# Designs tried in a protein design run: designed miniproteins, single chains. Part 71

Each design is a single chain, and the fold is of that chain. pLDDT is the mean over its residues in the fold that is shown.

## One batch from the design tools (miniprotein)

Design m2616
Fold by ESMFold2-Fast:
Structure m2616 (fold): chain A 78 residues (1-78)
Amino acid sequence: MLEKVLELGKEAVKKLREALEDPSKFEEAKKSVKQTIDALTELAKKDPSIREILERAKRLLEEQLEILEKLVKKKKEE
């Protein structure tokens, strides 16, 4: 379970980096980040001792995704 979350996290970071260079890849990055958030949520349900750390990680991913989404939107409005 933890290994799956780590792999999803690595893929999400890679796709976020690609989306910064190519805005057309933003939807793929968003999907990958959502999959990582879902996996973190499932893991938090099974292990209460690390729930706080997992919630913080989830929040950071959500905040980063929101910032990237606003940047992509701004470019489309220009």
Scores: mean pLDDT 74

Design m2617
Fold by ESMFold2-Fast:
Structure m2617 (fold): chain A 72 residues (1-72)
Amino acid sequence: DEVEKKKKELLKKYEEKQKEYEKKLEEAKKKGDEEEFKEKYLKEMEEERLKDIEEIELLMAKEGIIGPPVLP
């Protein structure tokens, strides 16, 4: 059950990234860099999302699961 295992790992990763985002956003607000921080974070998250979709798709194919790759 590699797909289920990977989805749990991604869920934990996204939860950790959300907490980190909130902390760094507060720091960026204090520095006046809030907008720049948000732009960089959105780019990084989109790249990460695409990689995660590709990994899920590959694992689903290996396990014979039919359907589009769905992130948690």
Scores: mean pLDDT 77

Design m2618
Fold by ESMFold2-Fast:
Structure m2618 (fold): chain A 68 residues (1-68)
Amino acid sequence: MEEEVRKLLEEAERLGVLALLRTGDVAGAQQVGDLMKEAERALEEGKYEEAKKLAEEAIRLSQQLLTR
């Protein structure tokens, strides 16, 4: 569970950075960062399912930014 969430967070970070570099969308990148921060907090609290959901939302948002 923890390893799975960590892999999702790594992918979200990679895609979020790539989106920021390509689009310059600082507001969108901040939204991705906020979701990742919430996912990390949930992970620290042992809420693995919540952390996974938040990390998946961060990935989805990053993909949307890249397709703009």
Scores: mean pLDDT 80

Design m2619
Fold by ESMFold2-Fast:
Structure m2619 (fold): chain A 68 residues (1-68)
Amino acid sequence: MYSFDEFAKIMAEVQSKLSDEEQEKLNEAIMKGDIEEFKKILDEAVEKGKISEELKEKAIAAMETLAS
């Protein structure tokens, strides 16, 4: 189970590797609870080599835990 603090740390690491435009889209997906858009943004970040697959999986798992 991920705490809000752990989610914030994971998201800070993800966002530090993204452009301002990508961060805006990711934050909008989080605010809307749009997990499909959240996954899409992270998949694109992995494809671009900006984040690891492990970091993507951690972020998705944390988002799903908090969105429940």
Scores: mean pLDDT 79

Design m2620
Fold by ESMFold2-Fast:
Structure m2620 (fold): chain A 73 residues (1-73)
Amino acid sequence: SSFEKKQIEKLKELAERAKKLGNYKLAERLEETAKELEEAQRNKASPMEITILLFRAIAEESEVFLYERQKEK
């Protein structure tokens, strides 16, 4: 859906932000979650599987914001 496509784009943007801050491991995890969401859409995964991946994405997004906050201190 358009919502899932926007979330994939957001994860890729956050991965670039993590790289700019020097957190390559977090960037890799964000890129992996984006790839898994793209694969789930291609394979027409169940709504439950997609929902679990979206919750993982939200957790990883939170880690980026927390890391940015730590760098600002």
Scores: mean pLDDT 83

Design m2621
Fold by ESMFold2-Fast:
Structure m2621 (fold): chain A 79 residues (1-79)
Amino acid sequence: SMAAELKARAPELVPELIAQLSDPDPAVRRAAAERLGELARLDPEAVRQAIPALGKALSDPDPAVRRAAFEALAAIVGR
């Protein structure tokens, strides 16, 4: 399943997704934030290194990026 695939790839995927949160393309940033949120729901510890980048994404000009970043942070911090 997609969820199992994401969790299995978390050590490789999380640094890539953190980089993609700074991409000039808002579609790339949105997809990265959404995938980090999905990983955070499966294994919040695996995505803790994304906290600073997700915090920055809360101020993103794209509302979908801000929403996904908020959801990911909520999952990481146990909210």
Scores: mean pLDDT 81

Design m2622
Fold by ESMFold2-Fast:
Structure m2622 (fold): chain A 62 residues (1-62)
Amino acid sequence: SPETERLVAEALRRYDELRAQGASPEEIVVTIFRELQARGVPPDHLGRVMQVVLDRVRADEA
């Protein structure tokens, strides 16, 4: 959905920002999850966004 695509783009930008600041993969994942949860992102959208973030972490650690 357009909403999920927007949230994914925002989360990946936030991932890049936190990585540039020297945050660990675990810190990045936890930070993005908590920020989206605090914003009231619905569980279905949250799960999809976090899957993309985790896929990005795996790609960057390979």
Scores: mean pLDDT 85

Design m2623
Fold by ESMFold2-Fast:
Structure m2623 (fold): chain A 60 residues (1-60)
Amino acid sequence: MITDEEIEEIARRTGSVRGAVGALAGLKYGLDLRSQADIDAWMAANPELLARVQEAVDAL
């Protein structure tokens, strides 16, 4: 389970939704998302997490 604090920290470090999603996938799920297509596919599969990341980035 990913906490809001972890999402906010990663959003601050990356400054973008795609960057934050890629970092979260690597750090929390051990996924090596190497292409934009892989990141987009993972985002589409995880719409709730995407919404949370987008809110955190928009709040910066």
Scores: mean pLDDT 75

Design m2624
Fold by ESMFold2-Fast:
Structure m2624 (fold): chain A 56 residues (1-56)
Amino acid sequence: SEELKEKLEELMEELRRLSAEYLEAVLNNAPQEEIEELARREDEVLEEVKKVEKEL
């Protein structure tokens, strides 16, 4: 469906943003708690992507 495809595109864009933020945090030696939070959020979005892909 077009709605699921659009949702997948939005989730992929969010994943790209989170990956960039994670890399920037690591490169700037951000606090470990901040890096772990970004990693956890990235995992959550990845789980959502898997759910949407399974419905396609």
Scores: mean pLDDT 84

Design m2625
Fold by ESMFold2-Fast:
Structure m2625 (fold): chain A 80 residues (1-80)
Amino acid sequence: SVEELKELVEKLEKDRKRLEELLKELEKRIKELEEKVKENPDDKEAQKELVRLQVVRGLVEAAIAATEEIIEKLKKKIEE
């Protein structure tokens, strides 16, 4: 039903907001780790963690984009 689609959109909007908050925290941690790697370029463990967090950031950005696309498609179906 249209009501079920509206409820799904509301839940996805909340999930997107949570992903955006996670992205902000990841960006903060990446900046802190970039400074640490800059100060200690021989710290291979810090370098590996930086690469891991950069990959996770990319996945979170992709999840946000996919969620936004799904929300737009659902909104279009509600308007039909």
Scores: mean pLDDT 88

Design m2626
Fold by ESMFold2-Fast:
Structure m2626 (fold): chain A 108 residues (1-108)
Amino acid sequence: DLEKAKRAVGYLALSSLLSRGEASPEEVELLEKLIQDFDVELTPEEEKLLEEAIERYVRNLLKKYGIDTEENKKKLIELAIKLALEKGREHAGEIVVELHKYIKELAK
């Protein structure tokens, strides 16, 4: 389910932003909503906030390695969604490891 995979990636992005003290109040509320009910219906505004959080998370990862191009952002988001489809949200740690491995290969 593509929408569930996107939500799993968004959950990872929001959790990472919160752990670094970078999450907005609206992002914290969205994360809490997803923690309580992962299948909850999101408003269009909440879905946009989720997508923006994913892009910001991915951009921050790429910037750390000096490779924050639009093409690399697109590839990393596509990989994150693919991994979420294959592994599910319960394997979030494995998804993060695979994303970092991919970034290291791009930075070579």
Scores: mean pLDDT 76

Design m2627
Fold by ESMFold2-Fast:
Structure m2627 (fold): chain A 83 residues (1-83)
Amino acid sequence: SEIERRRASRVAAANIRAVGASAEAMIVERKAEETIKEAEKNSKIDEEKSKKVIEEAEKKKKEAEEEAKRVEEEARREAERAE
């Protein structure tokens, strides 16, 4: 059925996007954690600068996690519509 193929294609495409967003979030999280560790080591030199670096890294981590969650929710909605 043409309808069934279109359904499967949309679900597959949404799942690929969700996997990609999740992978990107993991990369951003790892980089943010490395940045935070480096900033914590440098806190003895400049506490205010280190605090800002940590806050920015945590913000990027949260934004990437929220984006991945949003794309995953879109994929789930697409799968539900396809049922």
Scores: mean pLDDT 82

Design m2628
Fold by ESMFold2-Fast:
Structure m2628 (fold): chain A 79 residues (1-79)
Amino acid sequence: MSIQEIIDELKTKYNSKIYINGVEINSEKDFYSLKLKTGDIIHIESEKPVPPELVVQLMNALREAGIKEPIGFTRTITG
């Protein structure tokens, strides 16, 4: 899956919001604009349980796109 397809699935199927350092991510372009660095955390807030596999797919898609910095992930269910 592409980064955009994963974002779309998170937003539409899981009613998720994606944040990096308090900034909401709405598209793949937002990841490139943020100049991600070591220690940055991607936070996924969702009203439905997000499969861990989808988070792994996002991590892999970011790495394939050239974002090679060590990035953390956290998930919260807010529903």
Scores: mean pLDDT 77

Design m2629
Fold by ESMFold2-Fast:
Structure m2629 (fold): chain A 65 residues (1-65)
Amino acid sequence: SAMQEEAERIAEEAERKATLAVIQGKYDEAIEILEEAIKKVEGKDEELKKRLERGLQNVKQLKAA
């Protein structure tokens, strides 16, 4: 559906931007990007939300290391 396609696009864009921020050492920016994407996909696709939440956890672990 169009809603699922929009949610996937939002998730993919956020994941790309967050990855770039992580490479640049901008962990707080990556966290903000992923948190915003989670809010945007909330209620649209539960599996994409879980995928983004896993990405957020990974970034938080990298920041703590």
Scores: mean pLDDT 86

Design m2630
Fold by ESMFold2-Fast:
Structure m2630 (fold): chain A 60 residues (1-60)
Amino acid sequence: KLEELQKKLLELQKEIDELLEQYYKAIDAGDKEKAKELEKKIEELQKEGQKLQDEIEKLS
């Protein structure tokens, strides 16, 4: 159960990293609308990651 949560968190962090890379590319390209959409997605995933981290801490 703890390992499953840790795996989920790692997969989520990987997705966030990929979105952050896309976000910085959008910023560099001056694509403000795409950057804004990516920022919202990143924030949602970061909230999900925080909940997973809190659950892991409670089980530790």
Scores: mean pLDDT 83

Design m2631
Fold by ESMFold2-Fast:
Structure m2631 (fold): chain A 71 residues (1-71)
Amino acid sequence: MSKKELKELLREGIRRLAEELLSRGYSKDEAREILRELVKYESPKIAEALGISKEEAYRFGEELIDEAVRE
């Protein structure tokens, strides 16, 4: 899988999780917090897969969460 394909898979995954949380009655702020904890937990694996730092992986995850929940 290319880095571009992996980034798109991550974007779709975060979007799907955000939609599920909102459909279950969580607020946008609650959904963001849950997704941030998930991204924090997964950030070392994302960093390794993308060849970036853990800090960059976490920041990328936060950008995806903001995109998914802002929608």
Scores: mean pLDDT 81

Design m2633
Fold by ESMFold2-Fast:
Structure m2633 (fold): chain A 67 residues (1-67)
Amino acid sequence: MTLSKDEAIRVGARVASELAGVPEERARKALSLVLPDSISLEQLAELLEQMFGIPKPVALAKLKALV
C-alpha cells in the first residue's frame, strides 16, 4: 500500500505525536520537508524511526491500525 504525501503527513504526524510525544503540528511540519509525493507504509515507518526514534516494527503496526 502506498500513501500520498498529504496522507503520509497526516498519519505519520499522528503516530509521532502518540508514540514520541511531539506536538502533531510540529511533526506535520517536519514530515512535509522530507516526504516524497508518495511513500509505502514500510518506508514511512522507517522514516519515523530515523526522525523520531520510534522502533520500525512499532511504527509500522500503529500505521497499519490507522489506515
Scores: mean pLDDT 84

Design m2634
Fold by ESMFold2-Fast:
Structure m2634 (fold): chain A 56 residues (1-56)
Amino acid sequence: NAALQAQLAAVSKELFKTIGELNKARAAGDSEKVAELEKKVAELTQQLNDLIAQLA
């Protein structure tokens, strides 16, 4: 359980960091970087959901 909670915290931090980078890229009008970061957000969100399901 402690290991899963540590992974959850790590993935959550990476997700929030990536969302911040995505918002910055959108403000800059960098469509290529926006597409890459949107993909990363989707992947991290899936990982987060999978970890939450394991804790339930």
Scores: mean pLDDT 84

Design m2635
Fold by ESMFold2-Fast:
Structure m2635 (fold): chain A 61 residues (1-61)
Amino acid sequence: ARRAALVARAVAALKAEGITPESSLQDIELFLLNHFPRELAGVKTRDELRALAEEVKAALA
């Protein structure tokens, strides 16, 4: 539930900034770190951040 809500909020924020599904995973990761630092406080590895960025990118399409 919380992860799905975070993905939905991230997708809405990315669309508001004009970011497209063609954006790189790195750009999405940086956006998440800058705009959702509180929600990402538990993400301790690059693999966890990458998995979240992949879910957000898939949801953008």
Scores: mean pLDDT 77

Design m2636
Fold by ESMFold2-Fast:
Structure m2636 (fold): chain A 119 residues (1-119)
Amino acid sequence: MDEELREIIRDYLEGLKKQIEKEYSDLAEEEKELILYDKVLDFTLFLLDLAQSDEEKLKIIEITAEEMRELGFPETVIKAVEYEVLKKYGLLHTKSKEEQEELKKAYEEIEKKRKELAE
């Protein structure tokens, strides 16, 4: 049920935000964004693997993005997660070409930050 799914997602995201503030307080904001991206991506992929249909996958992705926005997560992180999960499950075509380019740009920005911090 959408309400129970939303609560599970919200509880995870709230817990993650608190964990990043507590355990990674000494890291730069860019490094925190990468950890946030990786953790949310892993969690979302786990939920998508449990979904029985493409419609359920799209609901999980939409609810996750909405809850991330309500909790004040960076838009770049939200869009990058949405891009990668939609692409992995062959659902990117459900977005307009303009939306696909916006999501891809956010994903490329996260990957650029990852490369810059690794070296």
Scores: mean pLDDT 85

Design m2637
Fold by ESMFold2-Fast:
Structure m2637 (fold): chain A 58 residues (1-58)
Amino acid sequence: GKIKQLEDALKALEELKKLSIELAKEVGGLTPEIKAKIEKEVAEKKKELEDELKEVKK
């Protein structure tokens, strides 16, 4: 159902965030700018998914 799809998407987003940060560390490319960009994009997408999940649960 829609709720499960949104919950799965939130889990995938959290895993993608962790993977992106770890990959950036491994290549020596984790700058404050790249870290902030990853965190900002994840936070914006997470808010969209959480807002949609709240609407579906209402």
Scores: mean pLDDT 81

Design m2638
Fold by ESMFold2-Fast:
Structure m2638 (fold): chain A 56 residues (1-56)
Amino acid sequence: RTREQRVELVLAVLRAYPDEVLSVSDLAALTGLSQAAASAARRELIRRGEAEVRTP
């Protein structure tokens, strides 16, 4: 998958689970990406301001 497709997959998962604090392993499992790819996509979304880091 392209970088943009991976970012879109992670964004879709975050939108589906807005009340959950999802770990990198949770994102990887839900998207089918590696943990490294899921982590990179999440950081890119945070950098763009399209997702927030929610700490408990």
Scores: mean pLDDT 72

Design m2639
Fold by ESMFold2-Fast:
Structure m2639 (fold): chain A 64 residues (1-64)
Amino acid sequence: SLEKELTIAKFELAALESELYVLEEIAKKFGVTPELKAKIEQLKKDIEAIKKKIAELDKQLKAS
């Protein structure tokens, strides 16, 4: 169902945001390497993709 898919997507978003927070804290304390920067940039892209999915699912749920 759309409600289950929306709930799962929200949990996925929370997990990705938590991972990003940890990596940004590591970057603050130890400096940013090219590898760490690439990982942070990829996570930001993954977060934006999940946010778009959540918005689309929410729109579908409200339209039904």
Scores: mean pLDDT 87

Design m2640
Fold by ESMFold2-Fast:
Structure m2640 (fold): chain A 75 residues (1-75)
Amino acid sequence: MISDQEVDDGMAEILIGVGKLLAKKGELDEAIELYEKAAEIGSGEVKKEALKNLAEVYEKKGELEKAKEYKKLAE
């Protein structure tokens, strides 16, 4: 038995994985889209991981205020 949230968390983990690959290749805007969706559908540790990756990618993009906000949300 899998709850709807467990299915969403699994999908969020996949989105984070693809987002990390895109961010490593310099596709920062595409990575942001995937991390935002992962943070919206994920919960607990998965959501926290998505928020941490959003903070890192916004920092790389030079969006320091957004990066700081997402770092706070990831706590």
Scores: mean pLDDT 81

Design m2641
Fold by ESMFold2-Fast:
Structure m2641 (fold): chain A 67 residues (1-67)
Amino acid sequence: GAMAEEAARLGREAAEAALAGDLERAQKIISELRKMAETAEGDARAAALAGVGEAERHLRQTLEKLA
């Protein structure tokens, strides 16, 4: 549904921001995905949680490279 598609889009944007070194943008989008996960159900919740996990993984890898 539309919410699951939006969660997937936000997850991709967060991962792209993390890979580009835009830590502020990545963290902002991760926060939005977490809010979606709290209010969403079913496929939309699953998509939001998956997006958070992937974005946080990329963010951690980028932080390790910048250190």
Scores: mean pLDDT 82

Design m2642
Fold by ESMFold2-Fast:
Structure m2642 (fold): chain A 98 residues (1-98)
Amino acid sequence: MIPEAVWEALEEAARRFPRPGLGGRFAVSLDLAKLLDPNVTEEELRAGNEEIDRRVGELLLALAEGDISRLPTLLAGSSGLPQEFRDALTEELRRRGL
């Protein structure tokens, strides 16, 4: 599971890169889920997918080899995520010492 402090950083980054009709954790989960599985839909995430949030968190930690400090670099290199979002997330994680 992604630590709550990392989710708070993701939610703050999402607020700095607002998407019409999406907010906070949901917007982040959609972007990350699409990066991991291009076939995932917004409707599947909206259907109450605490389970998808958990799986995305576990997969990100696995990609970082359990090292949260690698997440900003992995996310910054991810072409599927908007550049403004990656920049905002990198900044927020740095502010939190993550």
Scores: mean pLDDT 59

Design m2643
Fold by ESMFold2-Fast:
Structure m2643 (fold): chain A 80 residues (1-80)
Amino acid sequence: SILDKLREAAEKETNPEVRALLESVIDAYEKKEDVETFVLIAEGAKTFIRTAQRQGRISPEEAERLIKLLNELIAEKKKE
């Protein structure tokens, strides 16, 4: 599942801030946060990842992979 791919990415992430951010998104999804709150959390995560990529703290390839997974999870949540 998309969520399992995000969990695997978080476990393998070496940047502790990015890892914590991914875990926060996963937790919000699992706790069944309302759609609006979840989207704000996930969009915030995407913004941070793009900033980390620009600062060289995460590779462009990994940043794009994470953003794609976050977009897919947002789409799943919006079906609620």
Scores: mean pLDDT 85

Design m2644
Fold by ESMFold2-Fast:
Structure m2644 (fold): chain A 59 residues (1-59)
Amino acid sequence: ILEDIEKGDKAFKEGNYKEALEYYQRALDAIRRGEVYVHPFELRRLEAKLNEAKKKLGL
């Protein structure tokens, strides 16, 4: 999931918002399933990044 967040951040910086959304969503889904623990601060950051990518795509 950390690799997914990193790839999402790179895609977002490059303007590839759809790819960023897909990576962030994958990481968030893994956290929500309890497959991995992430600090609450990082979870909130990830949710914010996902929402920003959605806004860029008009979702």
Scores: mean pLDDT 78

Design m2645
Fold by ESMFold2-Fast:
Structure m2645 (fold): chain A 72 residues (1-72)
Amino acid sequence: MDVERLIALLKDPDPDVRVLAAAQLGALGDERAIAPLIEALKDPDPRVRAAARKALERIGGPEAEAALAALP
C-alpha cells in the first residue's frame, strides 16, 4: 500500500474511506503523511478528525506535536 494513494484517499467523498486512510497513514508512520493529516484535523466529519489526531499522535515529531498543541 502506497502512502501517496492513502494521502489521496484523505480527500475521498466518503467519510468512511477518509477514516480508513487516516488510520492506515498513522500505522505506516511515514512523515510524508503529516501535512495531509494536519489538513484532515479540519475535516467536517468528527470521526475523520479523531482518526487524523490519532494518526498524528502515532507518527509523532515536532510538526505533528505543534499541530496537536494548536487544536482548540
Scores: mean pLDDT 83

Design m2646
Fold by ESMFold2-Fast:
Structure m2646 (fold): chain A 65 residues (1-65)
Amino acid sequence: KDLEEVREILTHAIQNALELNIPDENLRKKLEKLLDALKNKDWETIKELLKELGALEIFEERMKH
């Protein structure tokens, strides 16, 4: 339940971010990988990419509740 809602929210947020002209090419590439992992429900890859982006703690807190 919470995982699926968080996945949908993240998918939309990342899609919207990728539509913006992001100046950081490394960040853009990580967001593209995260979007692919979100679409494939690859939770291990999602966690790794969120950790690299500094967002894993927020994601895990949402999963905990």
Scores: mean pLDDT 72

Design m2647
Fold by ESMFold2-Fast:
Structure m2647 (fold): chain A 54 residues (1-54)
Amino acid sequence: MDNLIELAMGLLMRGLISSKEAQQIIDLARQGKVDEAQKLLDEALAKAKKKLEE
């Protein structure tokens, strides 16, 4: 749980994901929906990689 929250906050601080994406991941992780939180994190990271490659 903490690892997903820390990763989401780290990505937000680096400007790699939006505040909305970070908040959704944190909310799901806190609800114990770890699989859903992980999926959103992976999707947000894929978007960040596309922006960095552009």
Scores: mean pLDDT 78

Design m2648
Fold by ESMFold2-Fast:
Structure m2648 (fold): chain A 85 residues (1-85)
Amino acid sequence: SAEAEAEIDRVVEAMNLVHRGSKALREGNYEEAVKLYEEALKLFPGSPLAWANLGVAYRKLGEEEKADEYFAKAERAGIDTSPLR
């Protein structure tokens, strides 16, 4: 159905935003990475990869409490965040 196709399109767009956020994170653009991951989470709120990478970005910005919250969400979803801390 059109609704199912729209849902798939939203998931694909969320994945693309996560990839763009990860590029920004690697380039040291931490505030841009946060924005891109937050946009991804608006489209697909349950993305464990977006949570893990948002944790990394917040830690790089010195926001340790926010970083720990997102790492905890990612860990609960089965992501090992040990190499990211």
Scores: mean pLDDT 83

Design m2649
Fold by ESMFold2-Fast:
Structure m2649 (fold): chain A 60 residues (1-60)
Amino acid sequence: MSLKEAREKIAQLLADAIREGVVSVGEALRIGQKAMDLLEAGKPEEALKYVEDEIERLKA
C-alpha cells in the first residue's frame, strides 16, 4: 500500500466515522495524529490498521 493510498483511506474512514456519530471530532483528531506519525515512519499498513481498530473499539 502506498503512503498516498493509506492517507486517502484514513481520511475517508475518519470522515465517515464522524458523520455516523461513531467518533467525536476530538477523537478523530487524536486518531489522525497517531496515524500521521505512523505514515511518516513509513508504516502505511500499520497506520490504516490502527485507525480501523480504533474506530471498531469506539463502536463497542
Scores: mean pLDDT 83

Design m2650
Fold by ESMFold2-Fast:
Structure m2650 (fold): chain A 69 residues (1-69)
Amino acid sequence: SLEEVLRELERLLREIGASEETIRRVVELVRQGKSTEAGTLIATVVRPSEEDMARLAELLREAHRLIEE
């Protein structure tokens, strides 16, 4: 479900040290179908490792798929 994907996204962002404000903004962008914008925010503000970014990108793609259909 979208809620399960969003919970995992929040958990991973929190684990890698993202602020609660950044997590909230990312989730809001994802809920609006703006997954590309959310990914850019993560890359520029959170700056995760390549491994963590790959996992985050996968979660963003899954969330986008669930919102569109």
Scores: mean pLDDT 85

Design m2651
Fold by ESMFold2-Fast:
Structure m2651 (fold): chain A 82 residues (1-82)
Amino acid sequence: MTKEEIDFEVELALYEIKYAVSKIAYRRAKTKEEQIKHLEDMIKYLEKGLELAQKSPYMPEEVIQRLKEALENAKKELEKLK
């Protein structure tokens, strides 16, 4: 594993952590406004993670597909709350 590969995995992992934190906050949200805020954060981190994953020549298609599905689901939930 090269430094470039490690740096990539660390950056992707940071977006995964940010997404997970936002998802926990979303589940604990007591108001519609808080739910919208945390869903927007989830979408932001999923979009950044997906962009990074798609640019990587060593990212498995399964991971990219899971990120796409998570992003679509989050966007659908956000539209229901608007």
Scores: mean pLDDT 81

Design m2653
Fold by ESMFold2-Fast:
Formats: structure tokens, C-alpha cells, sequence
Structure m2653 (fold): chain A 64 residues (1-64)
């Protein structure tokens, strides 16, 4: 979980936005899809990102 959080923060800091497949992220980081969703929602709750989830695809934007 911590590795995925760090990577997403880095991408948002460098690019301002990212579109990710939840299933591919889960596979890549050895996590469940539920854990990936929880990480995305934790970033949103912390005010670090705006998160839109449509099926298995999530779009993240850096908070203004």
C-alpha cells in the first residue's frame, strides 16, 4: 500500500493527473482491487487528489 501511495503522489507532483486501471495496479503492487480503491480514497480524503472512478478505471487529478 505505501509503495502505491508514494508512486501516485510522485506522478501527481510531476504530471498533475493520472489515469489508472485498478486491476493492473492491484496486480503490479500485489494488492487487492479493494486495497487500491482504499488508497485512492485515502489520497482524496487527505485533500491530495480529486478521484473519479468509472468501473475499473480511475482518474486522479492533483488538488488545486
Amino acid sequence: AAELEAELREILAEQGEATVDLTELARLYGLSVSTVRRVLRALEAAGEAVVEIDGDVATLRAAP
Scores: mean pLDDT 81

